# Ledger of designs, part 114: designed miniproteins, single chains, continued (3)

Each design is a single chain, and the fold is of that chain. pLDDT is the mean over its residues in the fold that is shown.

## One batch from the design tools (miniprotein)

Design m11954
Fold by ESMFold2-Fast:
Structure m11954 (fold): chain A 74 residues (1-74)
Amino acid sequence: FDEVLKRIEKATPEQIKAARAAAELVLKYGKSNTTLEDVAKRAGVSLETILKEFKSKDELIRAGFAVLLRERAA
């Protein structure tokens, strides 16, 4: 999981927006009701950018929770 955190430290604003949007959607609607298109729409980034930067929906969601965790850390 430190590999995901290292990516977030060097991540572009678009990658961070996509990751955060994914975690927020999963928290609200659940993983099964969250699509990559929904994430792209919410984050304001292209679906192609998400597919290029994240290998899977699971990786995107893990990155999103890592972003939220870091944002809450004191």
Scores: mean pLDDT 75

Design m11955
Fold by ESMFold2-Fast:
Structure m11955 (fold): chain A 85 residues (1-85)
Amino acid sequence: SEADQVLQQFTAQLQALAREGVEFVRRTGDPELARRVLELLQWLEQRTQQILQQYQQTGDVAAAQQQLQELLAEARARLAELKAA
């Protein structure tokens, strides 16, 4: 469906961000920074699952899109901050 395509697009962007975080963990020599990135990725996965489960219960595409967009923006900002440290 059209809704599934939009949600798949956000999921793909979240997966790309997660891969970026994993690659950063592999390259960093700072174990504390690596731990913080892994915690961010765990939080991101849990939040994504919650949003998609809520969508399956409500069918509210607009709410799911907004929540995924906000999640993606927050995750990008947090990862960028960690990568700059």
Scores: mean pLDDT 86

Design m11956
Fold by ESMFold2-Fast:
Structure m11956 (fold): chain A 68 residues (1-68)
Amino acid sequence: SMMEEWEKALEEVKKKAEELKATGNEIAKTWADRVVESAKKLAEEGVEPEKILESAKAGLEAARQLAA
């Protein structure tokens, strides 16, 4: 179902965010958490799971570069 696809997308975003947070950088941790919150809001607004994942990947990559 679409609801299950959103749950899977959010779970994948959380997993990727935790991987970034494991680097120990405080900036990366803060922005990773913001990416997760943004993904949740997009899901609440009915954005397609694939678009949520692409948005989250871009946000996490930006956070990784900001923390470099």
Scores: mean pLDDT 81

Design m11957
Fold by ESMFold2-Fast:
Structure m11957 (fold): chain A 70 residues (1-70)
Amino acid sequence: SALTEQERALREQAIAENGVNGPIPESLLSPEALEVAREIGRTLREIGDRIDEGLAKGKPMSKEPVPLIR
């Protein structure tokens, strides 16, 4: 299956304990929030790749003038 049985069981147990009825879809978040999360993920991966390529040799990574979003 696409989803693991453990994940389903944990969600059911959490709902029972909290007394919340109904599913909690990931799409419950605003579409803008999802887009921002994806963009941040891409930017962080690009930054990581640049660091790994060149300057893992004792240089301060945070000194690089690379923005997180743009």
Scores: mean pLDDT 58

Design m11958
Fold by ESMFold2-Fast:
Structure m11958 (fold): chain A 81 residues (1-81)
Amino acid sequence: GMSPLNKYIQQKKKQGKSYSKDQMQTIQQILSYLSDPNKTQKQIGDKLGISPATVSRILRELMEAVGAKNREELVEKIRER
């Protein structure tokens, strides 16, 4: 199946949004860090130089794109694809 990152990008493209290469890399890094259950949104934001609010928004939008109801389900879908 399609990766969570690809589902997220396609959902945003349907909403008329486009992303730069750097923005896509940031989203991919957020997905990678979200796979670590010990990483908080604040810690992810700190590592990437973005606000915790931005991490929270991206997490919510990623969950919506893949049909996950929480972070744990999103991580499971990332692993299963």
Scores: mean pLDDT 74

Design m11959
Fold by ESMFold2-Fast:
Structure m11959 (fold): chain A 66 residues (1-66)
Amino acid sequence: MTVEEDIEKAYKLAKEVNDEKSMKEIERLRQLYEENKDNPLTQAYIRMRVKKIIEELEKKKKELEK
């Protein structure tokens, strides 16, 4: 799975739970990724942040489905 696929997944999860703050953060991370294609440390940071956001949004989604 690519970083772009993780970003897309995170954005869709944020839309499902109506988390506008997370949607804005994900858009910023996408822009940072596009601007830093040659910086492996920045790309690793973005991937880590996106995975953390996905975990938080999946937890929120489970609470909303109860």
Scores: mean pLDDT 79

Design m11960
Fold by ESMFold2-Fast:
Structure m11960 (fold): chain A 55 residues (1-55)
Amino acid sequence: MVKLEVEGDTVTVLEGEVKVKFLDGSTKTLKKGDKFDKSKVDDVTYEGELEIIIK
């Protein structure tokens, strides 16, 4: 299971891991505690269930 917290444009990985592809073509694998700016995201890949918590 992947859990993401969204506050404005900031997304925090609360549980699991996601692979994020950014608009500049770069990719990062983000794990629990990592943050990214959703306004710069092209694609997000994850496995299993996703839960999103909006602040």
Scores: mean pLDDT 84

Design m11961
Fold by ESMFold2-Fast:
Structure m11961 (fold): chain A 69 residues (1-69)
Amino acid sequence: ASGPETNGAAALLGGRNAAKAATGEAAKQAYDFGVEGSRRAFAAPTEEEAARYAGEGGKRAAQAAGLSG
């Protein structure tokens, strides 16, 4: 089972990986969205909110890097 810590770490890692796939402005935005999602996930009072913030951060990071599906 994944807790807020795991979800937060996943968002940060996702943002970092998305940033590596992009350059310049897109790379910075991808990383920032991952960091934002991670921070919100760690601060979330419930696992549901933590997972939601991590997922949103990851999706925004992927979109910024041009990896949206």
Scores: mean pLDDT 68

Design m11962
Fold by ESMFold2-Fast:
Structure m11962 (fold): chain A 99 residues (1-99)
Amino acid sequence: MSREELEAETLIALAAMYIYLAKQSLEKGDVDTAAEMLDKAIELLEEAYKRATPEQRKQILDLAKEVYEIAQKALELDPGNKKVQEALKRAKELIEKLS
């Protein structure tokens, strides 16, 4: 495994952690915290994409789809949340690049 592959793997793992935290925050009705965790997750996935192998790109695609789904649910609770809207847009753009 190259250094770039190890860096991508670390970024993917951190993104998955923030996605999990976003889900937990949303289950508690805390849309603001969920929005912040989604923002961190998508930033990490965008950075991982730049370094990722084809196999890691599949993992990034799956996680980007999770960010998209969680962001949609967050917008159902708070339609005006700009940070969630931005996370949704960035997740959609990343999915389109990986599809």
Scores: mean pLDDT 88

Design m11963
Fold by ESMFold2-Fast:
Order: sequence, then C-alpha cells, then structure tokens
Structure m11963 (fold): chain A 76 residues (1-76)
Amino acid sequence: SHLERALEYAKKALEALKKGDKETALKYAQEAAFHALAARDYETVELLAQAIKNIDDEEKAKEYLEKAIERLKERL
C-alpha cells in the first residue's frame, strides 16, 4: 500500500539523516511524502514537508521524521 511505502521511505530517510547524508535523506523524505499524498494522509504529508523544509537542521528534521514514522505505524 502507499502507507506501507511511505513508512519504508520515511525510515530510510531517517537512517540517511543519522549518517549525515542529507541528500539521500531529502530524496527518501520526498518519496515518503509522495506515497503519503497518494494515500491522502495529509497529516503525514505535513510532517514530512516540515522534515524536508528543516533538512539543514538535522535535529529538527529527525524529530519530524520520527513523528511521521510513529503516525504511520499507528495507522498500519
């Protein structure tokens, strides 16, 4: 499902960000947002959009990615 793919990509984005790979984290966060949007989960899209907006603030971006992941886990 789109929600399962959103969760997979959000987790990959968080892992890339923890490794300091902002470029890869951004790409995976964008993929997660695309799948969340396709599922019409606008709340998850907003959380992922905030992570993307704050990608240069690694701590803030991680917090938004973790919130998106937690929300997606509860919906699946």
Scores: mean pLDDT 90

Design m11964
Fold by ESMFold2-Fast:
Parts: sequence; C-alpha cells; structure tokens
Structure m11964 (fold): chain A 91 residues (1-91)
Amino acid sequence: TEEYIEKMKELFEEFAKEIGELLNVEEVVQGAIDALNSLPKPTAAQIKYYADELIKYAESQLPNLSEEKQKKVKEIIEKFKKELEEILKEL
C-alpha cells in the first residue's frame, strides 16, 4: 500500500512538472508539490485531490494556448490519468 502511495506521488510530481513547464507556471506547480510533500502520510485520496485540482487548472488554460500546446496538454493529462488508474488497480 505505502509503495503504491509513493508511486502515485512520483507520478503526480512528474505530471505537475510537465504541465508547469508547458504552461510557464513552474512556481505554482512546485507549490502544489511542496504542499503534498509536507503531508506526513498522504492518502491516495489526497494525492488524487491535488492531481484533480492541477488538471482543472490546466484545462482552464486551454483557451489561452495554441492548438499545438492544447493537444500536448490533453495528451499529458490522458497519459497521467491512464498511469494513475493502473496504479489504483494494484491497490
């Protein structure tokens, strides 16, 4: 169980960094990563909460992006959702 929680944290951090770089909001995403890492024993639900908030933020920025960047953001979100579902199946 704890091994899968750490894997979810790593997956979220990778996702957050990719989105942060693509949207030029690296400082905002680092704040979210730091907040999650401040939790002594994060649950799958807490990690999912931060992930859902970041996805919501990224989707809100889509109208401000080029078509190419919109496609990349959607692909990154879909990849993250798929990888997260694979981890959750092992719980």
Scores: mean pLDDT 81

Design m11965
Fold by ESMFold2-Fast:
Structure m11965 (fold): chain A 69 residues (1-69)
Amino acid sequence: SKKLLEEIEKFLLENYPEIGPGAAMNKFLEKARKEGRYLEALEALTELVLKLMKEAPSSVEEALEKKLE
């Protein structure tokens, strides 16, 4: 959903600007779109964001880098 993606982008920009839409998240989504796995990528990002809201922020960069691999 476009609305869900916009909320994820807003959350990342407000709390983790270094990994927001202009960086790791855009790269991850663009790769998934080219591979025909865009919905899978959105679901993975949603689960990641929900997990990060419960856990310490220190794992954010590592979690996104792992998803880009």
Scores: mean pLDDT 60

Design m11966
Fold by ESMFold2-Fast:
Structure m11966 (fold): chain A 86 residues (1-86)
Amino acid sequence: GTALEKAYKELKKKAEELFQQGLKDKDKEKSKKLFDEAKKIYQLMADTFEGMIKELGESDFYKKALEDSKKNIEKIEKALKEREEK
């Protein structure tokens, strides 16, 4: 894979670990912070791949990475909202 594919895989793993830690954390404020950190990583990935599609053209990898990032942002936003309401 390219350096970009490796970086994406590492960032996705980190963001997923932060999200899972947030789900398990019983402290509301710590949980929210972990969700915010995970969301920021997915947002950075979404912005990066959206820019690459615009500049380099559409590829299956860029499109899939962008869609996966957007779906994970929505998932985290839902979890964050549920945590605020508890």
Scores: mean pLDDT 84

Design m11967
Fold by ESMFold2-Fast:
Structure m11967 (fold): chain A 94 residues (1-94)
Amino acid sequence: MKLTLVYEKTSPDSSILVYKSSDNETYIIEAKRVDGKAVVQIYKIVDGKPVLIGSFTIGEKGIVDATPMSPSLSPDVRSQLMQRGANLGLEIVS
């Protein structure tokens, strides 16, 4: 499954990435700096609204806390979203 970046907005304390999948689903990755950590939230657009499908916190040494992603996602899409979200969070905490 291919995810294509269609929108990006970055600032020192927050970033938003919007991806389209090859099956025309839309995913949003948002990362915010909160008390020296990055809080990453991943959404899928369902019926025109964002639905939270995963969340994790990144500290100085990597992922500190995570909610499991929705099992309805394909393993490939879950893996790609987690990887992109982790990279975004690491950029925020660096």
Scores: mean pLDDT 78

Design m11968
Fold by ESMFold2-Fast:
Structure m11968 (fold): chain A 86 residues (1-86)
Amino acid sequence: DRLQILRDILLGRLDQVSLEQFKLLIEFLLEQGLITQEQADKAIELAEKAFSSKETISMEEFNKILVEAGITTDALIQALDLLLEE
């Protein structure tokens, strides 16, 4: 379930994040208008570099990539609110 995966990521229930899970989150944020296409492209670029030799990254690395791509905590809170209010 895509929505359950997104909730688990945003609630910090995962110790590690896969590239597939990362891409699902970025796609969701873009679909909801919470980030720009430029922010999405930057996040995917940074993620592809981080995942080049790893199947998963830590939540700490995940959060660092989001910050470097310009994705704000406010955007993530809004995304979580949308997922919980469905």
Scores: mean pLDDT 82

Design m11969
Fold by ESMFold2-Fast:
Structure m11969 (fold): chain A 96 residues (1-96)
Amino acid sequence: AAYNNLGNVYLAQGRLDEAEEAYLRVLEIPDADPFIVANAYNGLGLVAVERGDLEQADQYYRQAAAIYEQIGDAEGALEVEIKAGLAYIKDAVARI
């Protein structure tokens, strides 16, 4: 989707607020394709990682994983589950 692509461009440029806004716009689209919605949650997780909000990143990646699993995208689900696990570990280590 155009908003996911825009979010990816902003994220690559380090423009985290604009990236987050673009990904959130995807979630506002009525009857959006679940794959597009899952990609938006993955993008929000990446923004959260860049901000150092690893707990929020874990939550977004888990939402993406649940949608990927529902639509049968096993590769997408596995990728974001790995990212969620890494965010959780990084957050736990930072609290020590």
Scores: mean pLDDT 82

Design m11970
Fold by ESMFold2-Fast:
Structure m11970 (fold): chain A 115 residues (1-115)
Amino acid sequence: NYDVLLELPLTSKDALERAIEAAELLAEDPEATEEQKKLAKEIAENAKKLKKAIEEGNIEEAKEYLDKMNEALDKLRKAAKDASDRVKALILELEASVSLATMRVTVLELEKKRE
């Protein structure tokens, strides 16, 4: 059912804004450790660069920034095993948003290959 798949790009653009917002909130959260805050800032910076790359149609740059976000998110999950429920909720929002951004980049790459 490719009609359902074609709607994912719209949600994924909003998901990047949500990822930036959640990461910035985590970076300033008093319950977050300095390591968690540093990783959250790294995710926010790469999410902003990914958004710009998508807007400019730079698929290779978009993939690079998405990979950096996923690496920082993996480190953040490992650093947050004993985190508060508040911090864990922000990380869950980041995970969901990054997954939607991954789908968006994949759809853009597939569209380019079908022409």
Scores: mean pLDDT 78

Design m11971
Fold by ESMFold2-Fast:
Structure m11971 (fold): chain A 112 residues (1-112)
Amino acid sequence: EEVEKAKRVIVKYLMAVEAYLHPERYGIKELSEEVDEKLVEDVIKAAKILLTDPRTRNLAIAVAAYVRQHPELFPKLSKEELEKVFEHSGRAIAVTANVTLEEVKKAVEEYE
């Protein structure tokens, strides 16, 4: 299903972000899987799909909130692209502003 593909994309994104933030744990080789434009595009598409499904809506909101807190993790994501992600999440982004990477990872793992 499309939702299952979206979950896999979010998992890849989360692992890439974690490797980027903690290179000392994963090593330089894992950092080569850092967030690129293709992954960012796939994540935005996945978040949109997950927002449509009531089962995964909270996961999509958590990911969007994390992106909002850490815009530097998407160096090629423009302000316009960030606004599009925020549009799909609405007011819920404000509520989840304090979402940590650990919380996002936990939510993703629960749906795997």
Scores: mean pLDDT 50

Design m11972
Fold by ESMFold2-Fast:
Structure m11972 (fold): chain A 58 residues (1-58)
Amino acid sequence: MEKREKIVEVLQENAGKPLTVEELAERAGISKEEAQKIIDELVKNGSVKKEGDKYTLK
């Protein structure tokens, strides 16, 4: 499964709970650097919103 899909799955499984990029990386089984890149793209395309240092699926 693609790393981006894994991040999206983690966000969907934790609907309504904001997660840090570190928590996303740990739960998805990828590096913080990869998780940061993916989450930045998801924020840019409007699929995810940033709340302080945490992120939620829109």
Scores: mean pLDDT 80

Design m11973
Fold by ESMFold2-Fast:
Structure m11973 (fold): chain A 63 residues (1-63)
Amino acid sequence: TDLEINDIIGEYGARLAAGEDREKVREEFLQKMKELGYDEETAERFFDSVERVVANARADLAA
């Protein structure tokens, strides 16, 4: 569901914001999205959303 996807995006975004290794988080995220039935292209687009969450969180902390 959309709610489940938003929770996953927020979870992996928080992990990146906390300073976890980007490539490790990306691999785990893509694997989770594939498990949910998404293709690689769709999973990559969702990971762009994860990176935007991180950018916004870091901007808020810097303000």
Scores: mean pLDDT 77

Design m11974
Fold by ESMFold2-Fast:
Structure m11974 (fold): chain A 86 residues (1-86)
Amino acid sequence: MDEEIREVADALFSQHLAKVEAEYKGELSEEELRKLAIEELERTMKEGIKKRVELMREEGVPEEEIEKEEKKMKEVLEKIMEEIRK
């Protein structure tokens, strides 16, 4: 689990950093580019969780199960973000 989270974190960060570098190369510092990539990645993942929760509600999943799954997804997101910030 932890090794898989690190692998996913590294892949996602590299992809977002490359995109931000392509868009803002020479306009922003390396530190600003990294910060922007991290912020965009976190926003994208949070939006993904929200959409998943909405789909579960549409499917008729009980609210207690939705809350449990949302909490689990948020915990995984926090672990991914912590790995990226290292």
Scores: mean pLDDT 78

Design m11975
Fold by ESMFold2-Fast:
Structure m11975 (fold): chain A 80 residues (1-80)
Amino acid sequence: AAQAAVAALEAEARELARQLEENRDNPEKRAEVLRRAHRLYLEILEAALAAAKTEEEKARLLEQMERSEELLAAQLAALA
């Protein structure tokens, strides 16, 4: 169940990546898609966190969530 949910969110994330490519020349639309992709990525990480069985796995996922926020900030800054 958890793996299937993560796979579905990853498929949606790939669709958002396609939309980023289609809107290459439109920074406003790219920013919208990047924010949507970030929300989906956090949902993927939260689903994985809920399924995590060890404290080590949980710690790794929490670090990934923090890095995801830094990545979004950098990507949005690059569009400005």
Scores: mean pLDDT 77

Design m11976
Fold by ESMFold2-Fast:
Structure m11976 (fold): chain A 91 residues (1-91)
Amino acid sequence: MSFSVTALASGLVQITATLTVDEASKVFMTVRSEDGEPVVLSADAAANEKVTLTVTLPAGRYTVRAIAVSEKTGVVTQESAPVTLEGVAAP
């Protein structure tokens, strides 16, 4: 599982989570600013599929976490530790 931040020309940043799942799963990405409501994104993934979740937010500091939950068992199969990402506006 990996996270990245890409600066955009409008003072926005794009936060991306990428993972591969071994079984059919529902993937969630939670993005939390220091002073805002968490944004939750989800995607359905097939077995052995690479999943990419993206969100565009204002430049700032965010805590990002992603989980994959098996659609067959309902058990979390992959979970990231919280990662702090700092997005800066493009120069």
Scores: mean pLDDT 78

Design m11977
Fold by ESMFold2-Fast:
Structure m11977 (fold): chain A 70 residues (1-70)
Amino acid sequence: SLEERARLFRKAVEEILKKIDSIPGLTKEQKDEILDAFFAAYQEALAAGMTPEEAVRRAKEKADELIKKL
């Protein structure tokens, strides 16, 4: 349902924001880059016909890849 999709996305956004805020020394530019990559991966997965749960997983993986490079 649209409600379930919105709930999963909201929870994922809250989790990534909390993770970003927990990393000391990140610039606003670095935070914005991680968030933009998260949102782009989420939209691409949905456009490819993936489930909301898989789209959230792809978005988290993309954000984690960028965080790992820091």
Scores: mean pLDDT 85

Design m11978
Fold by ESMFold2-Fast:
Structure m11978 (fold): chain A 65 residues (1-65)
Amino acid sequence: STLSSLPFDEQLQLLREAARRQKEEAEKRGDAERVAEAERAIAQVEEMLNADEEERQRLLEEAER
């Protein structure tokens, strides 16, 4: 699978870009429900990116202790 072949952060970036494109298409169609879904997907991916950074920091700190 294409997604499983890429680094984790790059996979998240691709998912974010896909959600952004869906939002743009939905906005052009005036599909408010689809816009809301795409915005939620973008927010979720951004939260996952932030959580991954925090997890990386916690693992580094635990290794030093």
Scores: mean pLDDT 72

Design m11979
Fold by ESMFold2-Fast:
Structure m11979 (fold): chain A 65 residues (1-65)
Amino acid sequence: MERERRAEEVAREIEELYPGKVETEIVDGKVVVTLKGMSVEEQSAVSILAAAYSIEGIEVEVEVV
């Protein structure tokens, strides 16, 4: 329950950093982030952010469309 709540907070934080450029979905406590029309620099930044959250124990998966 607390882990699921943290996943929701992580999803919200990512959406606030990249409004209109990402879609987030929570699947079994994992945050799935879909990137839409982002630059290479922005994609790199999101990947680094995902790695940081994973170190904190929240699994983040990044998908590029």
Scores: mean pLDDT 78

Design m11980
Fold by ESMFold2-Fast:
Structure m11980 (fold): chain A 81 residues (1-81)
Amino acid sequence: MPPAVEALFRVAKSLGFEARVVDEEHVALSHPELAEPVLIPIADLEARRFDLLRERLLAAGLPRTLATQFVGLLEYALRSS
């Protein structure tokens, strides 16, 4: 599993998300605050497109505070790897 995907899984679990690999290009995130799972392209994670990740979470209806925490923790985790 790519290091960026492993970092996403760790951050997701820390904030109460369920994360799973859907295919070679996508990860799905589920959370009680989300009506539907959010698909995250692995290429966006590897390219560190935190802007696109935040936008996807907000578009899916995630509270702004939680989306900001998620992206911030993921950015920190990827810098530390």
Scores: mean pLDDT 82

Design m11981
Fold by ESMFold2-Fast:
Structure m11981 (fold): chain A 61 residues (1-61)
Amino acid sequence: SDAVEYLQKRNFPLEVAQKAVELVGTDLNQLQDLSIQLNKELGPKAPSATKEELLAALEKV
C-alpha cells in the first residue's frame, strides 16, 4: 500500500511499516503523528534504532 511505502521511504523497516498501518490505518497525517511519537519514545537513539526497538516503541504508542 502507499502508506507502507510512505513509511519505508522514511527509513522504517517493512515489518514496522506494516504494523504501524495496521494500528492507525492509511491516513498519512496519522502515520506522520505516529512516527513523531515513535521518535519521542526512542529519544536520542531513534536514528540508530533496531527493528526490535522500533516494534517495542510502537507497542507503547
Scores: mean pLDDT 79

Design m11982
Fold by ESMFold2-Fast:
Structure m11982 (fold): chain A 101 residues (1-101)
Amino acid sequence: SQPSEEELQAYREALERTIRENFSEKEAEVLLELLETLPEELWPLFLDLSLKVLEMIKEGKSDEEILEEVRRWLEEQGLTDEVKELLLRAVKEFLERYKKL
């Protein structure tokens, strides 16, 4: 089912709010920029993934451990290899930018 423009806008606002409440201003900016590189249909999945990544960062997991957990989680989602690679690339880019903040 196609979401209405009102539902999509409400979702975008809730997503940005969730990101800004859980990340610093600079981290939120990076995540929002990465979101714009993904198809809109992947935004809910990317948000869920970003929250899982944040939890792992807070737990003190290494980038390698985070990427392994992300790969395993993505395999459970029934996604195509192309979509899995897009999301994994976005997570890698976030982690690399996070180290430079």
Scores: mean pLDDT 78

Design m11983
Fold by ESMFold2-Fast:
Structure m11983 (fold): chain A 62 residues (1-62)
Amino acid sequence: SKKEEVKEKIREVLLKARSIPDPDEAAQYFVQEFNKIMKEYPEISDDEFSLLVQEVVDELER
């Protein structure tokens, strides 16, 4: 599903950002990549995107 595709892209971004030792560079990477995902999936609202980000974060904390 499109939500699963978005969750996988969010997961890849979060895992890549965790590998960046500079927190400012990591934050910039998050913003740029999340904006790209949102532009690629305009059918997903900002609210829905935020929920998907939270789901991925929760899954990675397991």
Scores: mean pLDDT 82

Design m11984
Fold by ESMFold2-Fast:
Structure m11984 (fold): chain A 79 residues (1-79)
Amino acid sequence: SQARDHLVQAGRAALKEPEDVRNKILSLVGQALDALDQGNLQQALQHVQQAIQYAKENNASQEVIDHLQQAQQILQQQL
């Protein structure tokens, strides 16, 4: 629940990013949310970690990165 809320907030923050960066982050966040809905915490964590790396490498806003990192931390505590 809390991890999902942070992923949704990361996606909303990503809407302010340039189109290419936005679309890639939204794709990875969507894959993480799908994995959570299926109960696949390991896959959700992998997609969140990929989103964090991509966001950092492409200079996404700190708001996007912070929400993704909070989702990562929550998911790691559930494993």
Scores: mean pLDDT 90

Design m11985
Fold by ESMFold2-Fast:
Structure m11985 (fold): chain A 57 residues (1-57)
Amino acid sequence: MTSLDLWQQALANPSKRKELLEKSIDLGVEAIVEGVRKAIAKEKGSEEIGKEPFEKL
């Protein structure tokens, strides 16, 4: 069990993910958004994959 695994579980749950995103935006915590982007790129094996989809999010 890793801290990354716990974070991915929270992101997979739409209710918890939405609350976390809203609070992060209110607090101005951009580091979380960048961390998620890098984690996704690492899992997919592509650094470019987060460039276009993140604009839609």
Scores: mean pLDDT 58

Design m11986
Fold by ESMFold2-Fast:
Structure m11986 (fold): chain A 76 residues (1-76)
Amino acid sequence: MKQAMLQAAELLASGIRDEKLRQDVLATAREGVEAGHSVEEIAERIKEVLLKGGVPETTAQQAADFFKDLVESASK
């Protein structure tokens, strides 16, 4: 499970154009996994990071949903 969440975060981050924002998303996911947060909690934190980075609400929500979908796919 932890490995699937980290792989999902790496794949999501690969689509982020801004290198600093990409690294912030990766760091947020890693911290959440290490702290034992759920997939839903990590997705919410990723959305928050994207919003603070200037990403529109709808795009940030889509990214959070994509992260959850990636983890679900990797877990099957």
Scores: mean pLDDT 81

Design m11987
Fold by ESMFold2-Fast:
Order: C-alpha cells, then structure tokens, then sequence
Structure m11987 (fold): chain A 74 residues (1-74)
C-alpha cells in the first residue's frame, strides 16, 4: 500500500543521509495516493530536499505523511 511505501521510504532515508532520496520516495508515495491526497506529501518532499540535515528532513516528511493519512489519503 502507499502507506507502507511511505514508511519504508522514511526508514531508508534515515540510513542514507540523502535528502534527495527521501524526497524521491515521498514523491512516489504522493503519486500513489492520487492528486488530491498528494499535495501535502509533495510539499513534505520539497521541504526534505531543501534541508541539509537528513534527520530534520525525515521528521518534516513524516509529519506530512501523517497529515495526508488523516485527510483520507491512502
């Protein structure tokens, strides 16, 4: 499921130290969730790619995913 892909992406990004890798993974989840549900996830991916600290990027992306799931994005 899209939620499982997002969880795996966040875990992988924490190990890679690469904010761009995290952004790509979140983008893939966003595409799977569909256009209306994707907007907060794409915003989270953008913030992740801007951060110099992978941990901050991962935490911000995780918040974006949580908000999308509460909004009915699956």
Amino acid sequence: SAAEQAEKALEAAKNSKDNKELAKAIREYGLAAGPDGAAPLLAAAHEASKSKDPKEASENAARGVEQALKGGST
Scores: mean pLDDT 59

Design m11988
Fold by ESMFold2-Fast:
Structure m11988 (fold): chain A 82 residues (1-82)
Amino acid sequence: ITLSDDEQQILEEILRKTTLSEKNLIRALRHVLDIPLKPEPDSLEEQDQLIKTFLEKSQDPVQDVLEADINLGVEDIKRAVS
């Protein structure tokens, strides 16, 4: 699967504005789409499909990723303190 130039620019903006690693970005995207995180890394084609699906559903991609990362961070803290 090939990302369009527009999709690639949005992805680069998400990465720049969120400062997330690729691993944390994929984690956030899966959280937004309610897809369980796989134990193995996604292929490039699977990552592209995930990004396309997310961009189709998201009205504000940067904000949605930031909110997902915050929510995942809260769950990580809850897990650590419980």
Scores: mean pLDDT 72

Design m11989
Fold by ESMFold2-Fast:
Structure m11989 (fold): chain A 61 residues (1-61)
Amino acid sequence: EPQRIAEELAKRGKEAGEKIAKDFVEQGLSTEEDIEPFKEAGEKVGYNAGLLVYEQRLAAA
């Protein structure tokens, strides 16, 4: 069950990272080469956030 939350947030983080990267490219703040790194960063952040939420749920009952 904790893995499901982490996996879901990883997917959402990856999607958010891609969207942010594309918005930055359109605004001239970044390049298309940064899209994949942003996706990877978003996925890692989302996964770690999911694990933290799980730990907090255990502590809060």
Scores: mean pLDDT 78

